# Ledger of designs, part 75: designed miniproteins, single chains, continued (4)

Each design is a single chain, and the fold is of that chain. pLDDT is the mean over its residues in the fold that is shown.

## One batch from the design tools (miniprotein)

Design m14588
Fold by ESMFold2-Fast:
Structure m14588 (fold): chain A 65 residues (1-65)
Amino acid sequence: GAAEEAGRRALEAGRRAGNVSAEAAGKAMLDGDTTAGATGAWEGVRHAPTEEAREASREALLASY
């Protein structure tokens, strides 16, 4: 589903950009912990070290509609 896709994208983007929050958010969403995933995605948006990582976190949040 959309949350699973966003989790995968956040995980991949977090790994590439070195953003621990986005990586953790992606992992949580893939593990089925949507609350932890949404929280991590918010942290990723607020504290992302790069725009790429920030965009991945925004995408993860949007998938939680």
Scores: mean pLDDT 64

Design m14589
Fold by ESMFold2-Fast:
Formats: structure tokens, sequence, C-alpha cells
Structure m14589 (fold): chain A 87 residues (1-87)
């Protein structure tokens, strides 16, 4: 797993609010916003993006493997954008 050996960062109040909304509602929209934040972070700070994705994945819990895959995909997408822009 892309996140297996990654240390989580503390979630911001905004990021924690999105996690809490996802857990409370089951709606994909808060998770998609978190995925967007991870993707954008990966463009400028890949290490922070991995650590952010890890923190969100742990906060959501192991019961949602689709959320973990979506966060990993967001990191990979952001890295791909960074490579396309920088190379």
Amino acid sequence: SLLADVEPVPLSEEERALVDEYLATGNRAPLELLEGRVLLTAITDPERALRLAKAIAEAIGEADPEAVRALEAAVEAGLAVARAIGG
C-alpha cells in the first residue's frame, strides 16, 4: 500500500470537519473534497500529501477500503500533474 509506512500529520479543523461530515452522512461529497485537497497538496508537497492521506484514511477507519483507494489515487494523480507541469 502507498500509505503503509507513512506517518500521519495532524488534521486541520477543516479536514477534520470534512471527515466528520463523511462519517455522519455517508455522502461522497466530503470525501471528494478531501481527495481534492490531497491531490492539490501532492502537486507542491508530495510527502505532506502522503501523510495527509494517511491521517484521513486512519480517521475514516479500515472499514472503508474504497476511501483508502480513492485517497491513494488522489496522491498518484497529483504526482502525475506535478510531473507533467515540471517536466
Scores: mean pLDDT 83

Design m14590
Fold by ESMFold2-Fast:
Structure m14590 (fold): chain A 85 residues (1-85)
Amino acid sequence: DPELVAGVALIALATLLQVARNQGKEESAKILEEGIDRVFEAVRQGRLDEAARILEQTAKELEKLGDFEGAKIVRRVAEALRAAS
């Protein structure tokens, strides 16, 4: 069910963003906000493959920042979206 997978993915990303904000990870939060906005647009267009690609890029930016835990979670969400596309 692509709609269910997309909904769960967006909830997981919103939760990760809230955790980053609560931990004072301002740079990670900014990267996640930008990624989530682009993912939401791709999901609205039914483009789960593009949403997964956006999240893979978001994970790389988090890795460059040293946020390996955030990057790992984002990659898991991207994998779920690719499997549903």
Scores: mean pLDDT 88

Design m14591
Fold by ESMFold2-Fast:
Structure m14591 (fold): chain A 99 residues (1-99)
Amino acid sequence: ELERLEEAIRLVREAHLHMLDAIETEGGEGDRHEELAIEHLVEAMRIAGVPEADIEAFAANARAGLEKLRANRPPAEVLEEIRASLEPVEEEALRALRE
């Protein structure tokens, strides 16, 4: 159980990294990062025991939201700040699981 939850936390971080890369990258490479982000989020939600219908709805909404962010790109400073926070957030979440 603990090991699967640690895997879910790592998948969420990888998903956020792919979301940032999708926003910053155009064309097929950006599309690939978008797909990987959604795939990692879906796997994390399955590990967390989220119902399949809720996962399907979330994936559709997340894809639509990411496409909007790609069309209306946030400032580079904001994206860099989010990227820098991902490892500390993962470390804190993993620490909380071990307490």
Scores: mean pLDDT 79

Design m14592
Fold by ESMFold2-Fast:
Order: sequence, then structure tokens, then C-alpha cells
Structure m14592 (fold): chain A 90 residues (1-90)
Amino acid sequence: MVEKLKETLEKAGVREEVKEALLAILEGKEAETEEAQQIKDDILATYKKLYELSKEEAKDLLKYILQNALKLPEELADAVIEAIEKLVKE
């Protein structure tokens, strides 16, 4: 999963900081740079707020963004969402 996510994000032309933030989320680790950690924290905080308003809409919106903006295949989008949900619920 980690290698597939990295390759997909590189092909999509995603910024290094965003790529690092998403990899850190998927691995359940701290990001290596302050910029990537800030992006990770912002993603988690945003998802938590959306989840409190509507669990179904939060998941659907995030999946749409991952598949359409970042061009992740469904398998990778689902893996990232599962990782975010795990971190937000802890």
C-alpha cells in the first residue's frame, strides 16, 4: 500500500509535503517535516469536524477528493480513509 500510494501521488504531480503527509497518515507516524505535519494535522482536524456533522458525507467527500483531485484508485482512497478514521477515533 505505502509504495503504491507514493507512486500514484508522484504520477499525479502532488507536492512533496502533501505526499509526505498522506504517507505519514497511512503509516500512522509523525511526518518528517513541520510543513507535512501541519498538512497531516489539518486533514485530520477537517475530517473530524466533517465526521461530527455527518459521518456518511465526511467519508464520501474525502473519497471524492482523493479519487478526483489526487487521482487515487479506489483501493488506495479506501486505505487512506481507513487510516484517517483510525487516527481521528483514537
Scores: mean pLDDT 80

Design m14593
Fold by ESMFold2-Fast:
Structure m14593 (fold): chain A 84 residues (1-84)
Amino acid sequence: MRDVITGAPLGENPYLSTRFGVAVGEASAERLRKLGEPVVPYDPRFLDPEVQAALEAEPVPFEEFFERASKLLIAPLVEGVEKV
């Protein structure tokens, strides 16, 4: 159920998991935007119109996307979310 490349959940947000995995791995927003943006949907089976519409409805630059994702996914993984 996880993406073998990024280790993130496939059925929830494949686009998020892909960008997230690269972002947490490299932490190079500049480079990632140039390389990752057009290639984010690597699996055509996950080019679901609902997921695509969600991304297009709220087009965020990589910096905002990374910040938002960090708080929702990366932060719990890194910090262990003991309770705030």
Scores: mean pLDDT 45

Design m14594
Fold by ESMFold2-Fast:
Structure m14594 (fold): chain A 61 residues (1-61)
Amino acid sequence: MEQLRQSGDRAEEQGDELAQQGDYTSASFLYDQASTLYRQSGDDDKAQQLQQKSDQFRQQS
């Protein structure tokens, strides 16, 4: 469970970095991965936030 949350945190951080570089397609993918990992770890609130963020960036790419 902790490994999944840590993996989610890492994916979110990498997504933020790619979004800063303007790579919204890759950022969206990483946010989607982070959302899945947070849901699997039981963090539904974070999973929903990252899913919404992924959807937003997917619309821009």
Scores: mean pLDDT 80

Design m14595
Fold by ESMFold2-Fast:
Structure m14595 (fold): chain A 56 residues (1-56)
Amino acid sequence: SNKDKLIKENEKAKAEIQQAIDELKTLPPTPENQIKIGFLEFVLGGTETLIENIKK
């Protein structure tokens, strides 16, 4: 179904965002890197909420 495809695409996006967060966490903890991590964590949370809403 269209729902299943959209869930899979968003789960893939979630995995890619998590990978970017993990890579940034290997870098020095500068204010710029901390802001980038915080922004990506916000986007990750939004993607999780979107997946839950699609599943309804």
Scores: mean pLDDT 86

Design m14596
Fold by ESMFold2-Fast:
Structure m14596 (fold): chain A 60 residues (1-60)
Amino acid sequence: LTEEERKEIRERLLAAGVDPDGDGTVSDEELDAILKGFDTNGDGKLTPEEREVLRRALAA
């Protein structure tokens, strides 16, 4: 993921109310843990299909 994609995902996570430590931000470690949860094939990267699932899960 690019820094721009990571920023977009963070903004969507915050808008969806995903803030595990309640500090008003999503850390790199928290973001990586969430992305790992969407890595269904376990290869350490997101496919376009997995990214689409993540986007849909975060969409209002």
Scores: mean pLDDT 64

Design m14597
Fold by ESMFold2-Fast:
Structure m14597 (fold): chain A 62 residues (1-62)
Amino acid sequence: MKIDLSNAVEVSEDEAVRMALQAESIHRFGDYTVVRTADGNALVSDRKTRRSLKVPASDVTL
């Protein structure tokens, strides 16, 4: 898996929960949890840093 974080925007916990409720697929890779949403975005949660990031779905390669 490869995640390009150059276009990543940090999101609040509330927004991360909203994105998770719109999940089409959920993947776990190393320290990351990746949630793909129907709107063409992905939520990337980093377990090590506790950060939640929003990226374009095109920037996530599974």
Scores: mean pLDDT 77

Design m14598
Fold by ESMFold2-Fast:
Structure m14598 (fold): chain A 82 residues (1-82)
Amino acid sequence: GAKDKIELLKQLAVLAKKHGIPLDDVAATLSRFTGIDPDDIKNILKRLMSGEPLTPEEIAILEKAPLDNLIKAYLEVLALYG
């Protein structure tokens, strides 16, 4: 299921907070690799940062993005900001 994708996004949210990376920049990078709307990504990241469970609609959005595309986006954020 979506567990691996959620865990990857949680790790990305933690890194963004640790390094002071704006969520808008993280969301824009993820959007570029996944084709997901950046506002949807930003809302997902905010929810994960607050420890709130994702909605069924947010889980469905993540299930449309291949895990390899999310990994590529994660590595790009690390290359630009880490």
Scores: mean pLDDT 83

Design m14599
Fold by ESMFold2-Fast:
Structure m14599 (fold): chain A 78 residues (1-78)
Amino acid sequence: RLTTEQVLAEVRALVDEALARLARASPSEVEPLLAETERRLRALYDQGKRDGVMTPEAHQRMLQLARELGEAAARKLA
């Protein structure tokens, strides 16, 4: 049912939501937020693989977005 485009759109929306939450979060909220976001990203990756729509290019884009979120969290905690 999901296309590669739809999976990537959901990943982008999830990361954008997490970034907005990070901007408002206290330091003690950062780690639980990252753990929840990681779990949701893994679920999207697994679904994309089951549906046969997880291309190497899509996987690399997901990793890039996850890295950007991790870097934003590290900056907030520094």
Scores: mean pLDDT 83

Design m14600
Fold by ESMFold2-Fast:
Structure m14600 (fold): chain A 95 residues (1-95)
Amino acid sequence: SAAAKVKEVWKKVQEAIENKEDIVVELETKTTLEDDGIKYEVTVKMRIEVKGDKIRVKQRTEIKSEEGKTYYFEEEAESVNGKDSLVHKEYREEE
């Protein structure tokens, strides 16, 4: 179950933060969606890196249409000593 894996990962991330441990977690999900008769393959890749008081989260989403169009979303955020900042955000569309 994807939900069970997400909960387990979240628990490990929380424990690492509380204990100031270094941990890297990588998650990948693939889903097929259909909108107006068109199929889309959605791939989400997430990397969570905890180093002491620093947390980095990088998420990449790729949506491939069966019509040959690809949508790409990337977001990277960082938290240091409880202060959050957006490091990078990108949207790209390719045919």
Scores: mean pLDDT 77

Design m14601
Fold by ESMFold2-Fast:
Structure m14601 (fold): chain A 103 residues (1-103)
Amino acid sequence: GSLLKRLEELEKRIEELEERLKEAETDEEFEEILEELEELILEVEELLRTSSDPEVIERALELLRRILELYMELLKKVENKELILRAIGLALRTIGLIFEAER
C-alpha cells in the first residue's frame, strides 16, 4: 500500500544520505544533509503519529535509529558551531521520538 511505499522511499533517502555523509567535507554539504535529516524526522514522526500498525512502527523505529547514527557520524566531522548545535538538537528530538514510540 501507499504507507509501505512511503517507508521504502524514506529508507532509500536515508541510504543516499549515508553515502553523501561519507563523501561530505564542507559546511555547505553538512548543512544540506542536516536539512534532509530534519525533513526525514518530520515524515517519520507523522508516520508514527498516524499509524498503529506494529510492522510500520518497527520499521519507523529502525529509520529513527539510522537517522541518529547519521547525526553521530556527522558530529565527528563537523567543526562549525551552528551546525554542531543544530545536529545535537535534532539528535535529541530523534531520541525523544524513539522513546515515545517504544512505549
Scores: mean pLDDT 86

Design m14602
Fold by ESMFold2-Fast:
Structure m14602 (fold): chain A 69 residues (1-69)
Amino acid sequence: MEEEARILLNEARSYLLQARAAKKRGDTEKADELYEKSVELLRQVIATGNPELAADARDLLAEVEKLRA
């Protein structure tokens, strides 16, 4: 369970990096898609119930909200 949560967290981070790169290129549609994928993965990490990984996931969710605001 914890190992799966770490994989999801790392994958969410990867999607965020890709989303930022897409937005910088002017590909807003692709960036939005990647942000949504990242958010879904982060919510799954929080649902796993590991407090350390959930805290990291909440921090990343806050970053996504700032980037999309």
Scores: mean pLDDT 81

Design m14603
Fold by ESMFold2-Fast:
Structure m14603 (fold): chain A 75 residues (1-75)
Amino acid sequence: SRREELIARLEELAKEMNPREVAVVILELKKELGLGLVSEPQPAMLEAIAASPEPDQARIEETLRLIRELIELEE
């Protein structure tokens, strides 16, 4: 199914993503979904983000597109 294809691609992207890229994806999704979740970042998470290499914008954009498609399938 399309859902299974999207999940499989997301799992492959997740293997390649660094903590900084994950943080960017989460932030963008919070903005789009209007999630009022104010989470205080744990110090260890901030250190991991700071130590991560430059984010791959193409990987971030592809991940966001796949998640948006999954959300649309739940309607």
Scores: mean pLDDT 72

Design m14604
Fold by ESMFold2-Fast:
Structure m14604 (fold): chain A 102 residues (1-102)
Amino acid sequence: SLEELVKKLEEAIKKLKTAIENNDYFSALQYFEEIVKLLIEIRKYAKEHGLDPEIIKNVNKILYLVFTTYPQNLEEFKQMIEEILKLAEKTVEAARKDLESR
């Protein structure tokens, strides 16, 4: 369900933030991969069920960054993750609002 996907995404976002704060970059990479997988599933669900186009737009922005950004060092990796986290949180907010309005 969309609610289950959104809950998993919220949890993965929290775990990624904690991993970055603790300089646990191995766990951060695992949580980042999970976030990308969940966003792809949410985008698919949004397309199939005619959800808010903002959800699809935000996920597409994240996927564009993931496919076009190759961080050369830790600082660039942190910058990429920070931008992706902001967009992922906006995706969660849009999906939650759509769920509450239906």
Scores: mean pLDDT 83

Design m14605
Fold by ESMFold2-Fast:
Structure m14605 (fold): chain A 98 residues (1-98)
Amino acid sequence: LSEKEEKEATLALAIIGMHIAIQHLDRLPLSEEARRLVEEARKLMDEASKYFNEGKYDEALKKMIEAAEKLHRAAELNGDQETARLARHIAEVLKEHL
């Protein structure tokens, strides 16, 4: 795959993984701080999707990394180790493509 195709594929998979992570957290009682972080992650994901649709993959990667880091923190605060590991893994994979 070209570098552009790798970034596009990685972002698409990250979007799927992030939605799965958010769905798991939404099923749990969240603290106010964790809820705020999830809301901030959703907004960053919306921004990343906008950049992705515009072909601005590096900007989309940066926003998705920020979203994954916020979701990791929310999962940690909520004691959700599995979602925390998933979010951390997504952030690390995305960082490799910057």
Scores: mean pLDDT 86

Design m14606
Fold by ESMFold2-Fast:
Structure m14606 (fold): chain A 87 residues (1-87)
Amino acid sequence: GLSAEEAIARGTALLDQLVAGRISVAEAVAGLRAILDAMESVEAARRFYTVLYARLMEAMDRHPELRAALTTLAAAVRDRVDALEAA
């Protein structure tokens, strides 16, 4: 599975592209979901969420439209953690 460090690096790159206007919110959300689906550890998924949530919160001060991405990330992490704990 994808490590927390690799997931954070990939997620950060997606958020940088989103903030730069290179990708849409929908593309960023799809990429973040794909990263979560590649993570096999509850601890890694939670660490990924903590880092990316903070980055999205900072970006939202200038880009309030990113609230949808933040809400979707929170739901996706919860769903992935639940799936991993059920396995």
Scores: mean pLDDT 82

Design m14607
Fold by ESMFold2-Fast:
Structure m14607 (fold): chain A 70 residues (1-70)
Amino acid sequence: GEQELEAQLVGKTITPTEEEAEALYQEATAAGYTFKVTREQFVTLVMAKQPVPFTTPSGEERVLLPNFAD
């Protein structure tokens, strides 16, 4: 569904590893999501708990806020 990426990250209670963040980027782009950042930038932003802008497969622009355990 269009909210799968959001559900995957906002449901996380632990900080992902760089490998997990990279895998998530690949899974999301394979599912039709578009990022205006590179894979390397995405990993950096997710690891720093920074918001990541993205576009759903339907063309809706959203901002993904990684919600990990603090």
Scores: mean pLDDT 67

Design m14608
Fold by ESMFold2-Fast:
Structure m14608 (fold): chain A 70 residues (1-70)
Amino acid sequence: MRERLSRLSFDELLALATRTLAELVRQGRISRDDALATLMEISNSEDRDRMIDLIVSSGEEVAERALRDL
C-alpha cells in the first residue's frame, strides 16, 4: 500500500486523502468537523508523507475503496 501511494502525484494524493476522510465520516469513525479540519491542515501543508500516513492509518479496506474511485 504505502509504496503504491508514494508513486501518486500530489493532486492524486490530495484527492485520495479527501475520499479517505469522506469514507471515515460515512463509517462513523470520525466526525465531519474533524475530517474538514484534517483536510484543511494537509491541504495547506502540501506534505505528501502526511497524506500517505493518513491513508495508511485509515486501514486497508478504506484505502483500497478510495483508490478504486480515483
Scores: mean pLDDT 75

Design m14609
Fold by ESMFold2-Fast:
Order: sequence, then C-alpha cells, then structure tokens
Structure m14609 (fold): chain A 90 residues (1-90)
Amino acid sequence: MTPEELIEEARKLIEELSKASGQEAIDLVRRFGDVLEEAIKAGASPETVLELARELLKATSHIKDPHVVSVAVGAVLRVIGLLIDRELGQ
C-alpha cells in the first residue's frame, strides 16, 4: 500500500475504535500500531504520523478501560521510537 493508503487505513481504525470496547478495542489499537509502522517504513510524513498518534490518545481518553489505555500508550511509544530511529538514521 502507498503511505497515503496506510494513513487513511489508520484514520478508519481510529473511527472504529470510538465505537469499540474490550478485546475489540485492544485488537483495533494493535492493528493501528502495525499500520503506522508500515506507513513509517513506506516514508509517511513524521507530522502526519504524530497527528495520528495524538488522535489515538484522544480516542482512548474516552475509553475508561485501563487495559485498552495501556495498549494504546504502548503503541504510541513504539511509533515514536520508530520515527526517532528513521529520522536519526539509527
């Protein structure tokens, strides 16, 4: 997929997450992390990736499930780590 297609897929996952709970929400967050990793590897803009990570955190702030929130924070940290590695050429 192109970076643009991966970014659009990530946006759809955030929209689905707003309607999800429990295991479904956890699975959507994991899928979101995988899609953003593919987008970063495909050359997606750091600004766009960070905007999506911020939107994930906003979406999960309305989900009062500590397990879902923990998985979402982990996904965001992984994405930020991948961006740092790409931008710094590590």
Scores: mean pLDDT 81

Design m14610
Fold by ESMFold2-Fast:
Structure m14610 (fold): chain A 69 residues (1-69)
Amino acid sequence: SEAAKKALEAAEKGDVGGAIQGMRDLIKENPELEKEAREIAQKLYKERPDLTSEEIALEVAKYLGEKYK
């Protein structure tokens, strides 16, 4: 998926805006991935309270981008 590749590339560069946009485009292609993205984010918020919301967005984008590229 082009959106998955863009999400991964942006996340690897620390581009929060690009990572979020890539994830949004990926979810538009496959709406069921919204649930997976939400579950991963919730898990990270609980297990990694040291991370900012921006860092969590990057981690979610890396995961989904790598899995669906």
Scores: mean pLDDT 84

Design m14611
Fold by ESMFold2-Fast:
Structure m14611 (fold): chain A 114 residues (1-114)
Amino acid sequence: MEPVFLSEEESKEVKKIKEELVAELRADPSLEVEEYPTLIKIRNKDTGVEVVIDLGTVIAMSKSVEEFKALLRELVDAVRNNDLAAVAALQRRMLAALGMTPEQIEAEIARNFG
């Protein structure tokens, strides 16, 4: 993966968005949240559905700080709403952004959900 270059101001805003999101997620008793420097892992305790958010990948998929925030919200809402189809679709988009082929993506999804 190649590093994404952000301005100092954009980097601060991304960090703030991450901190606010993690605080919101930790306040939700239905969710288990693990924070890492570049990753957020969210698990729905009721369903066992888990999503790993690679922040570098989400930034690479985003054209602006606003799009980054919207994409993070979309991921969180899919997990909260137990929308397995939306979770799978979002994971496919993230794996594609990492440079995986459709064949590799489907193998990874089958491994995680099969």
Scores: mean pLDDT 72

Design m14612
Fold by ESMFold2-Fast:
Structure m14612 (fold): chain A 94 residues (1-94)
Amino acid sequence: SSLVEEARRLREEALRRLAAARSLEEAKQIFDETTERFKELIRRAKTEEEVEALLNIALQLALEFVRRWGPAAEPLAVAALQELSRIAREVLER
């Protein structure tokens, strides 16, 4: 899927940007911007398989964000994953 390939590139870009981030505020902005782009990718998904793949890629990014930035990153990661899961459910119920 071209969407899944786009999501993998987005994750790679986000991981590079997060590694270069100098503050939690900068890391949060990168993570928030990336989450918004994942929302758009999920809304464009047409199959359950694409939705599951996109959510798994987003989960891997969220786990790496928490690993690098610690406990302060956890609430942000949880909120993002809950929002992505909500959108995924809406897409699959349409």
Scores: mean pLDDT 88

Design m14613
Fold by ESMFold2-Fast:
Structure m14613 (fold): chain A 77 residues (1-77)
Amino acid sequence: MLEEVARQAAAQAAGVGQQIVPGAKVASVEIELEGDTATVTVTTANATQVVTVTVVLRLEDGEPVGVAEEITVEPAA
């Protein structure tokens, strides 16, 4: 369950990044599972900008809940 929800969160984060930055392509998707916590980091980029979306999910009594979300937009180096 947690892994499945993390995978869905990654797909959603990729979509968010692509909507924030026109013409963005998914550069990386990282899912880290640690006990009852899943950290999803998705990076999307175009020629001028990089968007990183980080979502933290935690399993609470068998239910995955979102506990943190961070969106960072940076100039492409």
Scores: mean pLDDT 79

Design m14614
Fold by ESMFold2-Fast:
Structure m14614 (fold): chain A 85 residues (1-85)
Amino acid sequence: DEELLELLEKLKEEAGWENFKKALGKAQEAAAPVDTSTPEGILKATEAYMKALVEEIEKTGNKKATEAAKKLAEIEIEKAKKYAE
């Protein structure tokens, strides 16, 4: 989705590449234990991923990056919920 790509780019620009990369790493670590072979598992993995991503971005103190991360998380979790139906 174009909206997701725009939010992702905004997050990267505001947080900076190094902070963004670190946040992605933490998000991947949080989601890694979750079984994604089912739609329910994909939803759980997405929730874990986005929670860790937002938490790590919040630690940067950048309010615009945090807002973009929270909006991205909301959209991604809603999509995962639809796929779990």
Scores: mean pLDDT 82

Design m14615
Fold by ESMFold2-Fast:
Structure m14615 (fold): chain A 60 residues (1-60)
Amino acid sequence: TGGEEAIRLAREGRNLEGARAAAEAGQPGVASGMYDGHLHGDPEAGARGAERALALGNTT
């Protein structure tokens, strides 16, 4: 699945749900970023972490 869907969930304040979906899709980097956002109550930080993970995936 696309990490962009997970990022959308993070921006909606649903970081935990986004992290779970990303992990189930085999994208642990995206999931980690979102879970971090959930723990700190900062959906923007979660979304930024997920975007970074996707960017790294694209360059790899």
Scores: mean pLDDT 67

Design m14616
Fold by ESMFold2-Fast:
Structure m14616 (fold): chain A 83 residues (1-83)
Amino acid sequence: SDMLKAVNLEFRGLAFEVDGNFEEAKKEFEKAYEITKKLGDEGDLEALGYGYLIKSNIYRLDGDFEKAKQLKQKSEQLFQKAK
């Protein structure tokens, strides 16, 4: 499924981040976000919520911790609406 692909891409991004390879981490997060955004645009609120969670990782890597926190909170709200 497209969601499983997005989850695998996020996992790879986190693995690159742990290894200190932030450029590759961001690329994997961006790929995951694009999948979740497409599904969200098609009405999948759970995918939209997960997309905001992935985007929070990108902002965190850029040092924008406040924006990352806001995106995580928005993600949690969307997951509750998705059931």
Scores: mean pLDDT 84

Design m14617
Fold by ESMFold2-Fast:
Structure m14617 (fold): chain A 73 residues (1-73)
Amino acid sequence: SAELEALRDLLLSLPGMDEARAERVVALLRRRGASPEQVRALIALLRKHPSALPAALEASGVATAAEAIDALA
């Protein structure tokens, strides 16, 4: 979806992020069936707090903290 593509681009701009980690995060959201609204909420949270990716994933309701940490390796 356009929202997941926008999220991938944003993830690649974050400190310490690489293509493999970004693709794992996007794949996690696809497997969880994240809604466009949840993805947009995640993007908004990450733009405000770019260092808080695991917390943002949990707060958006699309992943647990453990799943977020595993996706980031």
Scores: mean pLDDT 79

Design m14618
Fold by ESMFold2-Fast:
Structure m14618 (fold): chain A 95 residues (1-95)
Amino acid sequence: MEKEYEAYVEKAREALEEGKELFKQGKYEEAVGKYEEAILALYEAFKLRPATEEERKLLEEILEGLKEALEKLGYTEEAERVVEAARKHLEEAEK
């Protein structure tokens, strides 16, 4: 479990950094895909272990990136709802 947990958290960090780089390049749709990949990786991690403060900070950074990328694509009203849905889904994973 520990090695699996760490692997998922690292996958989320890598996906976040790739998403940030794509966002810088104006590739907002691809950036959304990377941020979603990061969220799915954290979901799998949090099913195994409760999130630490550092992992909650990582999640907030991923959600902020996702919101900004969606807003750049014109999904301004949907961005907030997508972020709240992802946040709730990850809270349920920690049960």
Scores: mean pLDDT 83

Design m14619
Fold by ESMFold2-Fast:
Structure m14619 (fold): chain A 94 residues (1-94)
Amino acid sequence: MKKTLHINVSVEKKDGKLVIKITVSLYDEAGNLLDRESKEFNTVEEAIKFVEEVLKKYPDVDRVRISYHSEKDPELQKALEKLKKEIEELIKKL
């Protein structure tokens, strides 16, 4: 049975602090939602560790889709680019 893992990465500032929200949704071939989890982080490093743990939790997925969102802010864009680079490297190791 083909499964798709959707990882949504959102970067924002709350009270001047960096907040990274990662939502992970697992779908079957018919598009039914099988599982969903969401977590917030204040550092890129913690967010990357969570993505790595998620990828290890779902080794049987046929496809990984990632979406990235940030507001127009240079600091947020820099954090998002670092997240994107590190996540792409994790996926290449699968």
Scores: mean pLDDT 82

Design m14620
Fold by ESMFold2-Fast:
Structure m14620 (fold): chain A 80 residues (1-80)
Amino acid sequence: MIEEKAKKAYELVKETLEKDASLEAAFKAAGEVIELLSDLSVEEQIEALRKAAEIAEKEGHKAAAAVLRYTLKMVEQEYG
């Protein structure tokens, strides 16, 4: 389900950044999110990333929201 994948993507990014707030950890988290969503269609990946970013913004986790928005833009540019 897209909603479950969105929540897992947010939780993955949040946990990674809480352990290591470095730019390297942020890029690693973005790659892990892409891997997590790799079983979905491109359209579903875009939707899951949008929802994950919205969850991060609603919970006030600005760094996680930025990583998820960056990942969304990369997917849209490569496949959209």
Scores: mean pLDDT 83

Design m14621
Fold by ESMFold2-Fast:
Structure m14621 (fold): chain A 93 residues (1-93)
Amino acid sequence: MEEAEAFFLAMKAAIAASKGDYETARHYARQALALPGGSEALKAAGDYEINLLVKAGKKDQAAETARRMAEIARELGDQEVADYFEKKAEEIK
């Protein structure tokens, strides 16, 4: 049940990050990370949004989204999620 809530918040964070709305992304990411499964939810939601941007040919926006998600996760103390998105950004060419 809380996993669905975490994913919903994580999706809001990923969408805000894709639009360059860093403060909104950070706000929702913090809420997601406070819930059980929040780290996994952020990785899943971020991957979903990033993959949609790559499929749409928006590789620069996809890479920026990954970098913002990494920075937000690091700022909120989740080094695993930060490292995950930092590597994802490097893989987008």
Scores: mean pLDDT 87

Design m14622
Fold by ESMFold2-Fast:
Structure m14622 (fold): chain A 100 residues (1-100)
Amino acid sequence: MEEVRATLEEAIALLREQLPSLPEEVQPLVEEAIETLQRALEVLDQMTEEQQKLLMQLANSIAAAVQELAENKDNKKLVEKYTELLQENIEELQELLESI
């Protein structure tokens, strides 16, 4: 539990720090990711171990995608690739939360 919570809090902090450095078109999607991860924190105690494992994987994938977007903001192809990956991970995270 504590390790899952720490992972989510670190992901949220990273997303917030990177947000001003991201392309304007991606910022609303990252804000949605932050809100969805915060909702996941609120229902952590209701999750199975399998759901918590998936949540950590999704949080790490979202954080990695946002970091790649911040580092490669001048590369249109990479921005499109990581924006699509970010959208897919947010959708999976939302589906996970709906299953609780």
Scores: mean pLDDT 86

